# Designs tried in a protein design run: designed miniproteins, single chains, continued (6). Part 3

Each design is a single chain, and the fold is of that chain. pLDDT is the mean over its residues in the fold that is shown.

## One batch from the design tools (miniprotein)

Design m20076
Fold by ESMFold2-Fast:
Structure m20076 (fold): chain A 108 residues (1-108)
Amino acid sequence: SAEEEALEYIEKAREALKKGDVEEARKYLEKAKEARKKVKDADTAALLEIKILLVEAEILLLEGRVEEAKEKAQKVYDFLSNTEFGSKEEQEEIIKRAKELLERIKKL
């Protein structure tokens, strides 16, 4: 499905981030965005957008684009802090990742 395709590309972007390969991470992020456009369920598409924004924030931080990374990570954090979304476990994991990224940025 388009959802499975988007999730696979998000995971590939995360693996590229672990290697510090910004170009490969960007490539998979763009493929995830394209796959998300094919998702017809609004709630699923919104959850994918939040996951994509968090990966984009991590890429921006590796690129040294600190203020843009902070803006994207803060947007994810604010949205999930004010909205019940998906499973509670999945929401808490995304919030945790956004908080960890914001704390890393704060120490720069």
Scores: mean pLDDT 85

Design m20077
Fold by ESMFold2-Fast:
Structure m20077 (fold): chain A 98 residues (1-98)
Amino acid sequence: SEKKEKLLKLLEEALKLAKEEKVSEDIIKLIEEAIKRAEEGDFEGAISFLELVLKAPNLSDELKAKIYAAISEAYELLGDYEKAKKYREEAKKLGYKE
């Protein structure tokens, strides 16, 4: 699926950025679990782990924007277009560009 490939690309970009920014290992593990769930087609599971990432203090706006964009793509894959739109708008507020 093209949308699933886009989700996985966003998650891998978020993971790379989190490692470059030296975020805590606990947050890195949450992103890795979200990737694993997305690969298995468990988009609700992926979203739950990404929502836990967003509760972390002191994340950069760039990292938060990528996490919001990933949650948006996961909601599109679930057919929840209202939530997909909401999370995409949050990503754009933080400077997300496609």
Scores: mean pLDDT 89

Design m20078
Fold by ESMFold2-Fast:
Structure m20078 (fold): chain A 58 residues (1-58)
Amino acid sequence: VAEAEAAYAAHPDDPRAVLRLMAAYFQSGDRERAKEAAERALKLDPSNPAAQGFLDSL
């Protein structure tokens, strides 16, 4: 997850970096932080289908 966190820190307003962070947390088993990252992606892009689909699957 450290690489995804570094990318997010460099580009916090980039939905792509936030989505990478979401995927990294999900793969590590941290569903709560993955959900928070998905919600942040939706704040940057409310129509983002990947973030919406992830939240709908929880």
Scores: mean pLDDT 75

Design m20079
Fold by ESMFold2-Fast:
Parts: structure tokens; sequence; C-alpha cells
Structure m20079 (fold): chain A 73 residues (1-73)
């Protein structure tokens, strides 16, 4: 099911918060990387369905997650 922009934003922020918590624990880095992969897959799905605005929100959060993971490595 397609979410509206507000729901997409809330979901993206929740995933970002989870990654921010996980990168503080070295044993959780694999789980943090899996969340990033999931968010990227969601962005690809929304783009394929023509939901460009939802895809942009998810890609922006994925970029922020990647930056956090790069610093944690």
Amino acid sequence: SEMDLEETGRLAEAYLEQVTRYIKNPEKLAEAQEILAQVRAMADYYEAEGNTEQAAILRGVADRMQALLDKAA
C-alpha cells in the first residue's frame, strides 16, 4: 500500500533513529546496514510506482544513514 508524504516522513525518521542507536553498538552494525538496504529498496519501489516525492524522502534518509555508517566503520 502507498503511504502519503507525512507517513513516509515519519517512517523514514523512525528508521534513521533506529540506525543512529544501532551504530553505537559494534554488534549491531550488520542490522544497521540491513535497515539502510531496506530503506533503499523502499525508495526504489516508490520510484517504480511513480511516487517520486516519497522516493526522494527515503533516498535523503538513506544518504544520512550511509554517512553515519561510514563514520562508524
Scores: mean pLDDT 85

Design m20080
Fold by ESMFold2-Fast:
Structure m20080 (fold): chain A 62 residues (1-62)
Amino acid sequence: FDEAWEYLKKASEAAKAGDLKTAEEYAKKAIELMRQAGFSDESIKKVEEEMKKMLEKAKEEL
């Protein structure tokens, strides 16, 4: 779980910095780790949607 959280944090920081490719890679790894940790499909989908919105906002700023 701690590893998934670290990847989510790094994804958020990369997105804020405008590094969308790195942000997407970290978000993808975090989601995969959450699935392995036994999180529900609903929780994973919610995280995926939030990350997608964050990436779209960062892309708009660029």
Scores: mean pLDDT 76

Design m20081
Fold by ESMFold2-Fast:
Structure m20081 (fold): chain A 97 residues (1-97)
Amino acid sequence: MIERLAEYFGISKEDLEELLKFSREVRKKMEEIDALARTDPEAALRKIDELGSEIEKKYQELLEKYKDNPKFVELVKRLHEDHLRSLEAFREWLRRQ
């Protein structure tokens, strides 16, 4: 349950829900960029770079906010790395089309 997960990471349920909402928003933007890539791959590359900047800014804010919480910082870093790998894989795929 989300309440137990928030307790495990030593954060509020609200803060955990905000992180999950951000992850869902990133997913939606990636789906929109994938659709854009079918008609304008150059615009899709620009949008991926914009999304990468948004992701970096959000993760920097989270790492600073929770710097004294090592369990949550580890989770945030893993999610950040996963998002960066997804963006890199998409850029590689798009450039090879």
Scores: mean pLDDT 82

Design m20082
Fold by ESMFold2-Fast:
Structure m20082 (fold): chain A 75 residues (1-75)
Amino acid sequence: SVDEGAQATAALLERAAAATPDPAVRAKLEEALRLFKKAVEALKAGNLEEAEKYAKKAQELWESVREEARAALAA
């Protein structure tokens, strides 16, 4: 379901942000989480275009720090 998938993604971003020692990586992960939550809210409201824009930005932020986030979670 959207709620289960959204909770899993949010939990991953929260764990990555908490695990990273790099404040710049943490800030990007926190922004990705914020935008992801906005995307889920827009999706639930039926605003597909708005949901897509927020989801894309959240994904771009995640991809930009993916290696560092994965390293932090593996430590």
Scores: mean pLDDT 83

Design m20083
Fold by ESMFold2-Fast:
Structure m20083 (fold): chain A 86 residues (1-86)
Amino acid sequence: MKLVITLRNLSEEQKQRWLAEAERLRERGYDVTVEQSGDTLTITIGNLSVEEAIAEVLRAIGLGLDGADVSISFNGDTVTITITFP
């Protein structure tokens, strides 16, 4: 499976937090690509099992999302989470 996390309207502190999370996943052996455009980050994680994809989705939803708008879509072997911060 493939997980795509799109994070919008990030503060600089939130960007640093999510970049640290991406690095943590790389250290765990995941295939992680990060794209940055202004206050938006897109983190793509490849080569996940179904269980790992679900766990990372739940973790992403749980990370400091007070007031954030969250959408999740499933398309074949790809899970996309879009998080827009206030």
Scores: mean pLDDT 79

Design m20084
Fold by ESMFold2-Fast:
Structure m20084 (fold): chain A 85 residues (1-85)
Amino acid sequence: SDEKVMELIFEASKAVNEGDYEKAKKLYEEALKLNPGDIFTLLGLAFVYEKLGEYEKAIEVYEQAVKLSPDNTFFKKLLEELKKK
């Protein structure tokens, strides 16, 4: 449900604040399974992948976000920056 997705995102954000990027990754991945098109979940997951040095996975997630929001120049810039790493 949307409520469960929001709960997972909240717990993932809390894990990020605590520096527990592995826990945050699992929570965002669960949220994405429930709502594959949720741009906020995609952004959170891509951020966590970048923090873990999983740049190829971060690129894949940002590419998905760009496809869902092609007019969003912020996502395109983030993707370009990651491709330089």
Scores: mean pLDDT 82

Design m20085
Fold by ESMFold2-Fast:
Structure m20085 (fold): chain A 85 residues (1-85)
Amino acid sequence: SSAAKKEELKKKLLELIGEILRLIGEIFDLERRIEKLKEELKKEKDEKKIKEIEEEIKRLEKEIEELEKRIKELLEEMKELSKKL
């Protein structure tokens, strides 16, 4: 009974770890995209294109904030589950 509950908790922890790692990967991809857009922005002379790039950067930065919030929630859940081991 106790051993079976411990194995179930371990499985849930591994699933949470997997989800956190996936989200971290998404953040790294988004940060890389932002860096490329910032380099493009330095070279752009067309005011309309500048605004489009700035809007895309803001959109991606907001996506990163949402992913970081989700990671924080998953880390708190993982912390609570680990206390039951």
Scores: mean pLDDT 88

Design m20086
Fold by ESMFold2-Fast:
Structure m20086 (fold): chain A 55 residues (1-55)
Amino acid sequence: SEKEQLQQRLQQLQGARAGLRELLAKETDPEVKAQIEEDIAQIDETIAKLQQKIE
């Protein structure tokens, strides 16, 4: 179902976010840190939108 597909995508995005947070914690390059922070922000925005669709 559509809800199951959205839930699976949500889990995948949550996993990706966790991985990026680990990379951010270990990163020392300011430019790379900024890119990772931007990617995390975009993932968080997508997660919020998907959660609204799931109810």
Scores: mean pLDDT 85

Design m20088
Fold by ESMFold2-Fast:
Structure m20088 (fold): chain A 66 residues (1-66)
Amino acid sequence: SAEIEEIRRRAESGLAALESGDPVVSAAVRHDWGATREDLEELLRLIDEGRHEEARRLWEEIVARG
């Protein structure tokens, strides 16, 4: 679905930011999104396993933190 593909794109972008080694970019993901690397990796794992409802719920929890 378009919603799951958007969540995937956001999670991939967030992981790339954390992996960049740029402290400003990685701080934005941690502080503005409230997301950890572990959260984003779990989100992508759930999507890849077809657990779209669980992925959506985890994404809602991440968004609520930011």
Scores: mean pLDDT 75

Design m20089
Fold by ESMFold2-Fast:
Structure m20089 (fold): chain A 66 residues (1-66)
Amino acid sequence: MEEIEKLPVEKLGSYGLGLLSEHPAPDPELTRRFLELVRQLQQPDASEEVVEELKRILKEIAERGR
């Protein structure tokens, strides 16, 4: 949890992919939402709300995987 809060925006996508690859069967709904948010972050006008939502989804993935 503390790790996700300290991650720079540019590392959120790679961190999330790492979490998903560590799980043999990640939750499909969380995976879909994560991929949507990562795509939104690739846009130059991505808002802070997208960043906060991605952090929330990453925390949920991490909690279910630990």
Scores: mean pLDDT 73

Design m20090
Fold by ESMFold2-Fast:
Structure m20090 (fold): chain A 56 residues (1-56)
Amino acid sequence: SRALLRRVAQHETGMSEAEIDRLEAARTDAEVAALARRYGVSPASLRSLRRALLEA
């Protein structure tokens, strides 16, 4: 289901595949918050999405 979650994430956020890779690779809350600001999404939503992707 991870591949499906990645596609849904791209559609919902407007992030590219490479940017979803960056989200998964993010090591700090600051990196997640920076991506969230760039794409106009909530940092909390993006943290939840990252957790779901890593647990898939």
Scores: mean pLDDT 81

Design m20091
Fold by ESMFold2-Fast:
Structure m20091 (fold): chain A 71 residues (1-71)
Amino acid sequence: MAEERRRLQRELGEKALEYIKKYVEEGDEEAKEKALELLKEMMRLAGDKRSEEEIEKKAEELVEEEIKLLK
């Protein structure tokens, strides 16, 4: 169901934001990596059919953008 998929995407996104905040507050590189993995999973769940490398690059861009917005 689209509803179930949207719920999972929201949960993954919220968890990723928590890890990004932890990285910004504490400089925790592991938290940044966890946020990146969660965003990649969220993108795959959304039906993103780009290559793994392209998904990783886009997720990295999203993490960097969010870091800038939190500063």
Scores: mean pLDDT 77

Design m20092
Fold by ESMFold2-Fast:
Structure m20092 (fold): chain A 60 residues (1-60)
Amino acid sequence: MEARKKAMELTEKGAEIAKELVKLHRENDPSDPEVQKKADALWEELKKTNEELRKLLEEM
């Protein structure tokens, strides 16, 4: 039961990270090294969030 609450939290976190990625790409030049660094950091956070969600689902 705790797993479902954590899955919802991870899903919400992933959605927020995805929203920030979309905003970053829409409002900035993707060839800018600083934009690339921010995008890479957000993408890594999104991957970690998805991995936590996947592991949680595997334990259910």
Scores: mean pLDDT 79

Design m20093
Fold by ESMFold2-Fast:
Structure m20093 (fold): chain A 61 residues (1-61)
Amino acid sequence: GEEEIKKMLMEKAGLSEEEAEEVLKRLREDATAALTRLYLEKNMEPEVVEEIGKLVEETLY
């Protein structure tokens, strides 16, 4: 669910709870743009971004 996405953002991207909630809002609005931003701006590993993308597809779409 959304809590699982939030947990991954906090644990894998090093985001605070507030930052993770902001990213979750962006994922609801435009998942591709939000995931691309995680990869480029937060320097997340591509494999982690792919895992978050799958959770987003299962939870929000």
Scores: mean pLDDT 76

Design m20094
Fold by ESMFold2-Fast:
Formats: structure tokens, sequence, C-alpha cells
Structure m20094 (fold): chain A 72 residues (1-72)
């Protein structure tokens, strides 16, 4: 996959996670955020300077931690 493809995939997964989070489905949100994190990490392995992937990883790590805590 391309860096752009990985970022697009991550963005879709992030949106799914955000939707689940807004609905109070923290377990589903955590799962989707985890998948988005993997996509952005792969993008960074191909292009370590990609600011979009770096920024999204930072916010997603926080969001996933919050969702995981609330899902317990």
Amino acid sequence: PTVEGLISGGNILKTQGDTAFSQGDYSSASSHYGKAIRAYQQALSLDPSNSTAKSNLSSLSSNKSTASSLAS
C-alpha cells in the first residue's frame, strides 16, 4: 500500500472509532482506534516525516487510552 492509501484507511477507521465513541460504544471505539493506529504506524514506516500520520497517531493514542478505560 501507498502512504496515501494507509492514511486514507486510517482516516476511515478513525471516523468509525469517533462515531462509536460518540455513541458510548467505547469497546468498539477502542478497536477502531487501534486499527487506525496500525495504519498510521505503517504509513510512518514508509515515510517517517509524514506530519499527518504523526499528528493523528498522537491524538489517536490518547483517544484509544480513554476509550479502553471507559470500556472496562
Scores: mean pLDDT 84

Design m20095
Fold by ESMFold2-Fast:
Structure m20095 (fold): chain A 58 residues (1-58)
Amino acid sequence: SLDAQRRAALVSNGRAAVKAALEHGLPETALDIAKAMEQSGAGPEAKKLREEVEKLLE
């Protein structure tokens, strides 16, 4: 469905954006992106991404 495809694209692009932000030394930006994904309904994938960002911040 279009909704599922949009969600998949959001998760994929969001992951790439988070990784890029972390690589550029912008961990606050990376966390903000992950939080925005959760708020926009990316669901469990956004939660996992946020946990991944938190681990990388350590």
Scores: mean pLDDT 76

Design m20096
Fold by ESMFold2-Fast:
Structure m20096 (fold): chain A 75 residues (1-75)
Amino acid sequence: KIEELRKKAKEYREEAKRYEELAKKYLEEMKEAYKKSKEEGLKKMGETIRYMGESFGHELLAKKLEEEAKKLEEE
């Protein structure tokens, strides 16, 4: 069970990194869209914020699983 939690935490960290890369890509697209239209820029801003949130959320999930594994080892 502890090894499964650690493996899952590692998988969440990899997903967080992937979402971080997507957020960076959408951030650049947002800057370009905003120069053309404020409305298009706002739409891309929403996507950027969403992917930033996914990245952060997955990092928090990984940390939580790592803490659970540590508590189980403490017993």
Scores: mean pLDDT 81

Design m20097
Fold by ESMFold2-Fast:
Structure m20097 (fold): chain A 83 residues (1-83)
Amino acid sequence: RRVYAPGEVVRELLRAAETDPDLRRFIEDPSARIRVTPENVELVIDFAESLVTEFGRSREDAIRFVETYFEGPYKPEVLAALR
């Protein structure tokens, strides 16, 4: 498992989007959904936590973000970690 600092995950995603047009398209598409897997569940948790700790969002906003843009059988694990 890899653990990221709260703001590092968002910076990594934005940085990757600068050089990867497909990733940029998915980030910019409001209908895009990201599947939570055993490989990325920790990264998704760190990303959601960074919305609260670095970007000044409420816990409710972070939970709504996960509910809106993420899917899959491991999504409940992310939501449990945000409680």
Scores: mean pLDDT 64

Design m20098
Fold by ESMFold2-Fast:
Structure m20098 (fold): chain A 73 residues (1-73)
Amino acid sequence: MKKESEEYLKKAIEAAGEGNLEEAVEYAKKAVEADPESEVAKHVLEAMEAELKGDFEGAVEHGRKYEEALGLA
């Protein structure tokens, strides 16, 4: 993953941890823009957007793909 995309993903995760899902989505979008080929960035964005919209099942699916991409699952 490109370094710029990694930095935006770190900011997105930090914002989500603070409960600021709107800011988390914004940073995740920037991560995808920095590296459109990153499956990790794409799945993080989809998971955060789903959570913001109250789509719990969608958030779980994209979260699972994010963990698979990181080798955590």
Scores: mean pLDDT 73

Design m20099
Fold by ESMFold2-Fast:
Structure m20099 (fold): chain A 58 residues (1-58)
Amino acid sequence: GDKEIDEAIEILEIKAAEETNPLNKKKYEKAIEILKELKKKGYSFEEAGEIVSKEVTE
């Protein structure tokens, strides 16, 4: 639900803030942006997680 997406965003924001590797930082930032967009569009946490994984994992 929305709460799980909010919790995932919070964790990723902390990881992005603490990450020193620029490539990893960009991956976290991209994941955050995608999750925020999907939440706004009404996607479930499960669907949002699958989309994020597909777009940020090579």
Scores: mean pLDDT 78

Design m20100
Fold by ESMFold2-Fast:
Structure m20100 (fold): chain A 64 residues (1-64)
Amino acid sequence: STAEELRRLAAQAGIELSDEEAEALARLVGGDPKGVRLALELLMEGGPDFDFEALLRRLEARLA
């Protein structure tokens, strides 16, 4: 699933996503590989102490 893939990619970058966070990101990207890449870029910019709500808003804006 897209959520499972996002969790794996984030973990490889040293970022821990909850199941709920990964599912929320997966819903926004809809399985689009470009959306998955964008979500990962935003996670890496935020680092381990990222603000999830701010990240969701930024992702929605960039996918619009």
Scores: mean pLDDT 80

Design m20101
Fold by ESMFold2-Fast:
Structure m20101 (fold): chain A 83 residues (1-83)
Amino acid sequence: MKMPTDEQGRLIERLSLEAMRRLEEELEAAGIPWTPEVAALAVGGVLRTMAEVLELAMRGASEEEMRRVAEEIVRETVERAKA
């Protein structure tokens, strides 16, 4: 596996932290309580965001493309928590 650059690493960290914060905000806005099940879904969503953003960065994707994918994963995670 090719290592990301220091700049790509910082971007991945930033986007992952933003995804975590967004998940917290979206779950609160939707009135979804923090249960062990919801916490597990949120952790899974953040891990998936890190993996997908890392792969995109390694392929030379734009920051906009990486943000779009991160936002989609957050949306899917929130929808899973509503079910």
Scores: mean pLDDT 78

Design m20102
Fold by ESMFold2-Fast:
Structure m20102 (fold): chain A 78 residues (1-78)
Amino acid sequence: KAEEYEKKSREFMEKGDSEGALKYALESVKAGGDMSILAEAAEFNGDFEKAELLREGERASREGRLEEALRLYREALK
């Protein structure tokens, strides 16, 4: 489930493994998890632009601005 993949992503961040962190963050999102873990993994990997876009999309989604959230997610996931 998404929570299990999120936990694994955080474990890889703790170990300093940015590749493993990104892999499991993506699996979490595929399983229906929040984009926030993918943003955290991207930031840990040094991809601050992608992380910022994903976090802005998450905020827009939580505020009910779904059109803006989708635009930001598409930009981040090019």
Scores: mean pLDDT 78

Design m20103
Fold by ESMFold2-Fast:
Structure m20103 (fold): chain A 90 residues (1-90)
Amino acid sequence: MEMRSISIIEKEVKKGEIVKPIARLVSNKRARVRIKIYKNGELIAEKEEEIEGGESIELQSPPMKEDGLIRGEAIAIGEGHKPNVSVSLE
């Protein structure tokens, strides 16, 4: 049985800016973690990896072509347990 958690961060960005969301698996068990970056509602980048508890994955965006709103989503998926995930921007 899959159990999921999600954390979301939003930021207004300027042309030429690069964003780097970092998803940290806060729980102590291995889980599948996804990072998705949306700009003005459109998916522009994503990454998925299986990581150990306490580990992080990061995803670097391309430079922004125009000013706008970005949304970063971190999703953690556990089998038989509910993982906890946090997201931050660097």
Scores: mean pLDDT 85

Design m20104
Fold by ESMFold2-Fast:
Structure m20104 (fold): chain A 77 residues (1-77)
Amino acid sequence: METQAARDALLAMARAASAGASPEEVRDAGVQALRDAGVLDSPVGQEVVKALEEAAKKGDVSEGLRRVSEIVNSNEP
């Protein structure tokens, strides 16, 4: 389920951020969660990856978490 995988990615990112991880480490945690769920190449997975890459480039973990949360919310009716 793409929505569940995006939620798992958000949870992995939140845990990494809570542990003091860098923006790049938060990105890697989210990408790994999508890979583990087998949805990295899905449309939802690719949107999450784009959000994570943009947040890492800006050095803004909060922006990354916000964008992934928005993707999850858009896919949960």
Scores: mean pLDDT 76

Design m20105
Fold by ESMFold2-Fast:
Structure m20105 (fold): chain A 62 residues (1-62)
Amino acid sequence: MKLSPQELAERLAAVPGVGGALFTALLQKFGLDNIGNATVEELKTVPGVDEELARAIAEALR
């Protein structure tokens, strides 16, 4: 399913553990177009993202 950039941003911001600094870092690294396709392993490359948070982000963006 293709989410709009606005829906992706809203879902990402709603994930527990994603604060303003981490939200900015994720969007700067992947962008709204690519973050919805990011794997758990790719999300874990962002400082502050562990396995549990990476899985939560990936599930929220589906």
Scores: mean pLDDT 77

Design m20107
Fold by ESMFold2-Fast:
Structure m20107 (fold): chain A 78 residues (1-78)
Amino acid sequence: MSEEEFEAEVTLALGLIYFAIGNIDEKRGNYDAAIESYKKAIKLFEEASKSTDPRIRAEAQRYIEEAKNKIKELEKKK
């Protein structure tokens, strides 16, 4: 694993943490907090998607789509 690959994996992992925080807030009805966490996750996934590793890029792109769908769903509940 190169330093660049390691940094991309760490960035992806941080994105997953914010995505998980968003899921928790969503389940608790804290829709504004959930949306903000999903937005933070998207920024981290977008950074991870710049990785030269196709596996990291594919996973990041999948979670970007998932988080965007979550935001659209939650904005309708406000």
Scores: mean pLDDT 86

Design m20108
Fold by ESMFold2-Fast:
Structure m20108 (fold): chain A 96 residues (1-96)
Amino acid sequence: MTWEELDREIYEATKPILEEIHEEVRRVGQELLDALRKGDRATASHLSAHLVALYLEVSMFLDALQRLPDADPEDVKLAEETLAEIRRTGQEADRL
């Protein structure tokens, strides 16, 4: 298997669910901040782990997109916005 074949497999697996991942990041992020404000540490820990998993998935997808010559610019933008949203949630969580 070539690196290009691996990148294309990552692209094809994540592209159809990228919008769902973006919506999930927004929902989980808000639930995490709410849990932290309430002092619900168990729920916050679970949601934090979930956001880390989503971050890794989207990061791998963006890395694959950057190596593919025919990558959709809209997919790149959505992946970058999704990672930025996770980072913003993490910064707000650190302040709570």
Scores: mean pLDDT 84

Design m20109
Fold by ESMFold2-Fast:
Structure m20109 (fold): chain A 85 residues (1-85)
Amino acid sequence: MVEEVKERVRRKALELGFSEEDAERVAELVGKAAEAALKGDLSKAASYATAAAILAIGLGLDQGKPEAGAELAKAAIEEVERAEA
């Protein structure tokens, strides 16, 4: 359920104080990772999950909120791992 994964990540990003634009950017990458995981393409899923985590960390640093970026990166990875299970 890719849309539910995207919605949870978007909501978490907004909760952490990121903009709707930044929340959507991270959610889009996590959605692509979850879609790849559901199709059994674990290599592609890992690639998109890594990109989402790096983006989340970078956004946190840019806003002076490294802890929020790290928490969003963790949430992104957890959503992809859930889609693989």
Scores: mean pLDDT 85

Design m20110
Fold by ESMFold2-Fast:
Structure m20110 (fold): chain A 62 residues (1-62)
Amino acid sequence: TVTPTRTGLPVQLAKLEEELKSNPDLTVRVKVGTGGYGVEVVGPRVKAQLEALGLKVEEIVS
């Protein structure tokens, strides 16, 4: 199967920064992985970036 690439993580990060300005208690739920695919799967680097922004990050395993 072919998965189209759309709306990369940098765009989501930019929107998250804007939301954080309005809601500093914003909590983000992410799945951390290096070989997975899906809108919720991110690398460890992205989790670190979200935490650096001051967001509460919840890592979920499924």
Scores: mean pLDDT 54

Design m20111
Fold by ESMFold2-Fast:
Structure m20111 (fold): chain A 59 residues (1-59)
Amino acid sequence: MEELIEQAKNYLKQNKDEETAIEVAKRLRELGVDDETIYKILSEVFGEEKAKEILEKAK
């Protein structure tokens, strides 16, 4: 699980478009990663405000 989170974070750092971030968030939810963890990953890459926006769009 930790390896998946690290891979997702690195992928988002290389591909910083919003559509990619929404897709990654949806896949992490499908794999059983909780919303709090997904939010932490997104906020680390995009910042807190943008992370909340992406997470809401990924619902």
Scores: mean pLDDT 79

Design m20112
Fold by ESMFold2-Fast:
Structure m20112 (fold): chain A 63 residues (1-63)
Amino acid sequence: SREEVLQEVARLIDEAQRAWDNGDVERAKELLDRAISLLKEHLPDDPFAQQLRADLEATKAAL
């Protein structure tokens, strides 16, 4: 479901933030990539998910 996908994405974002805070840039990027992939595969046409995906891609590019 949409809610289950967004909950897993939120969990991955939280884990990516913790990895970044611990200096593990590679792991942070991998976790963000997993979140982006879930949004692309399961919610490609959801406007909220499209905006979230763009934000995550921008965040990853800035790391």
Scores: mean pLDDT 88

Design m20113
Fold by ESMFold2-Fast:
Structure m20113 (fold): chain A 68 residues (1-68)
Amino acid sequence: SREEIAEEVRRILLEGGVSEEEAEEVARLVKEGKFDEAQRLLVRLYLQGKLSVEQANRIGRLLREAEK
């Protein structure tokens, strides 16, 4: 479900050292179906060095699943 995918995305972000506030914001956007906004925030986090390439790829696959 979208809810389960949002929670998994939040978990991956927290494991990568993203703040709880930032991780919750991404999860909220995923739950609301605001995938373009979620992707923009994730790109920002990646450019800030808060996400590895591996974590970004995992999250990208989860977002594609949530969009279906």
Scores: mean pLDDT 84

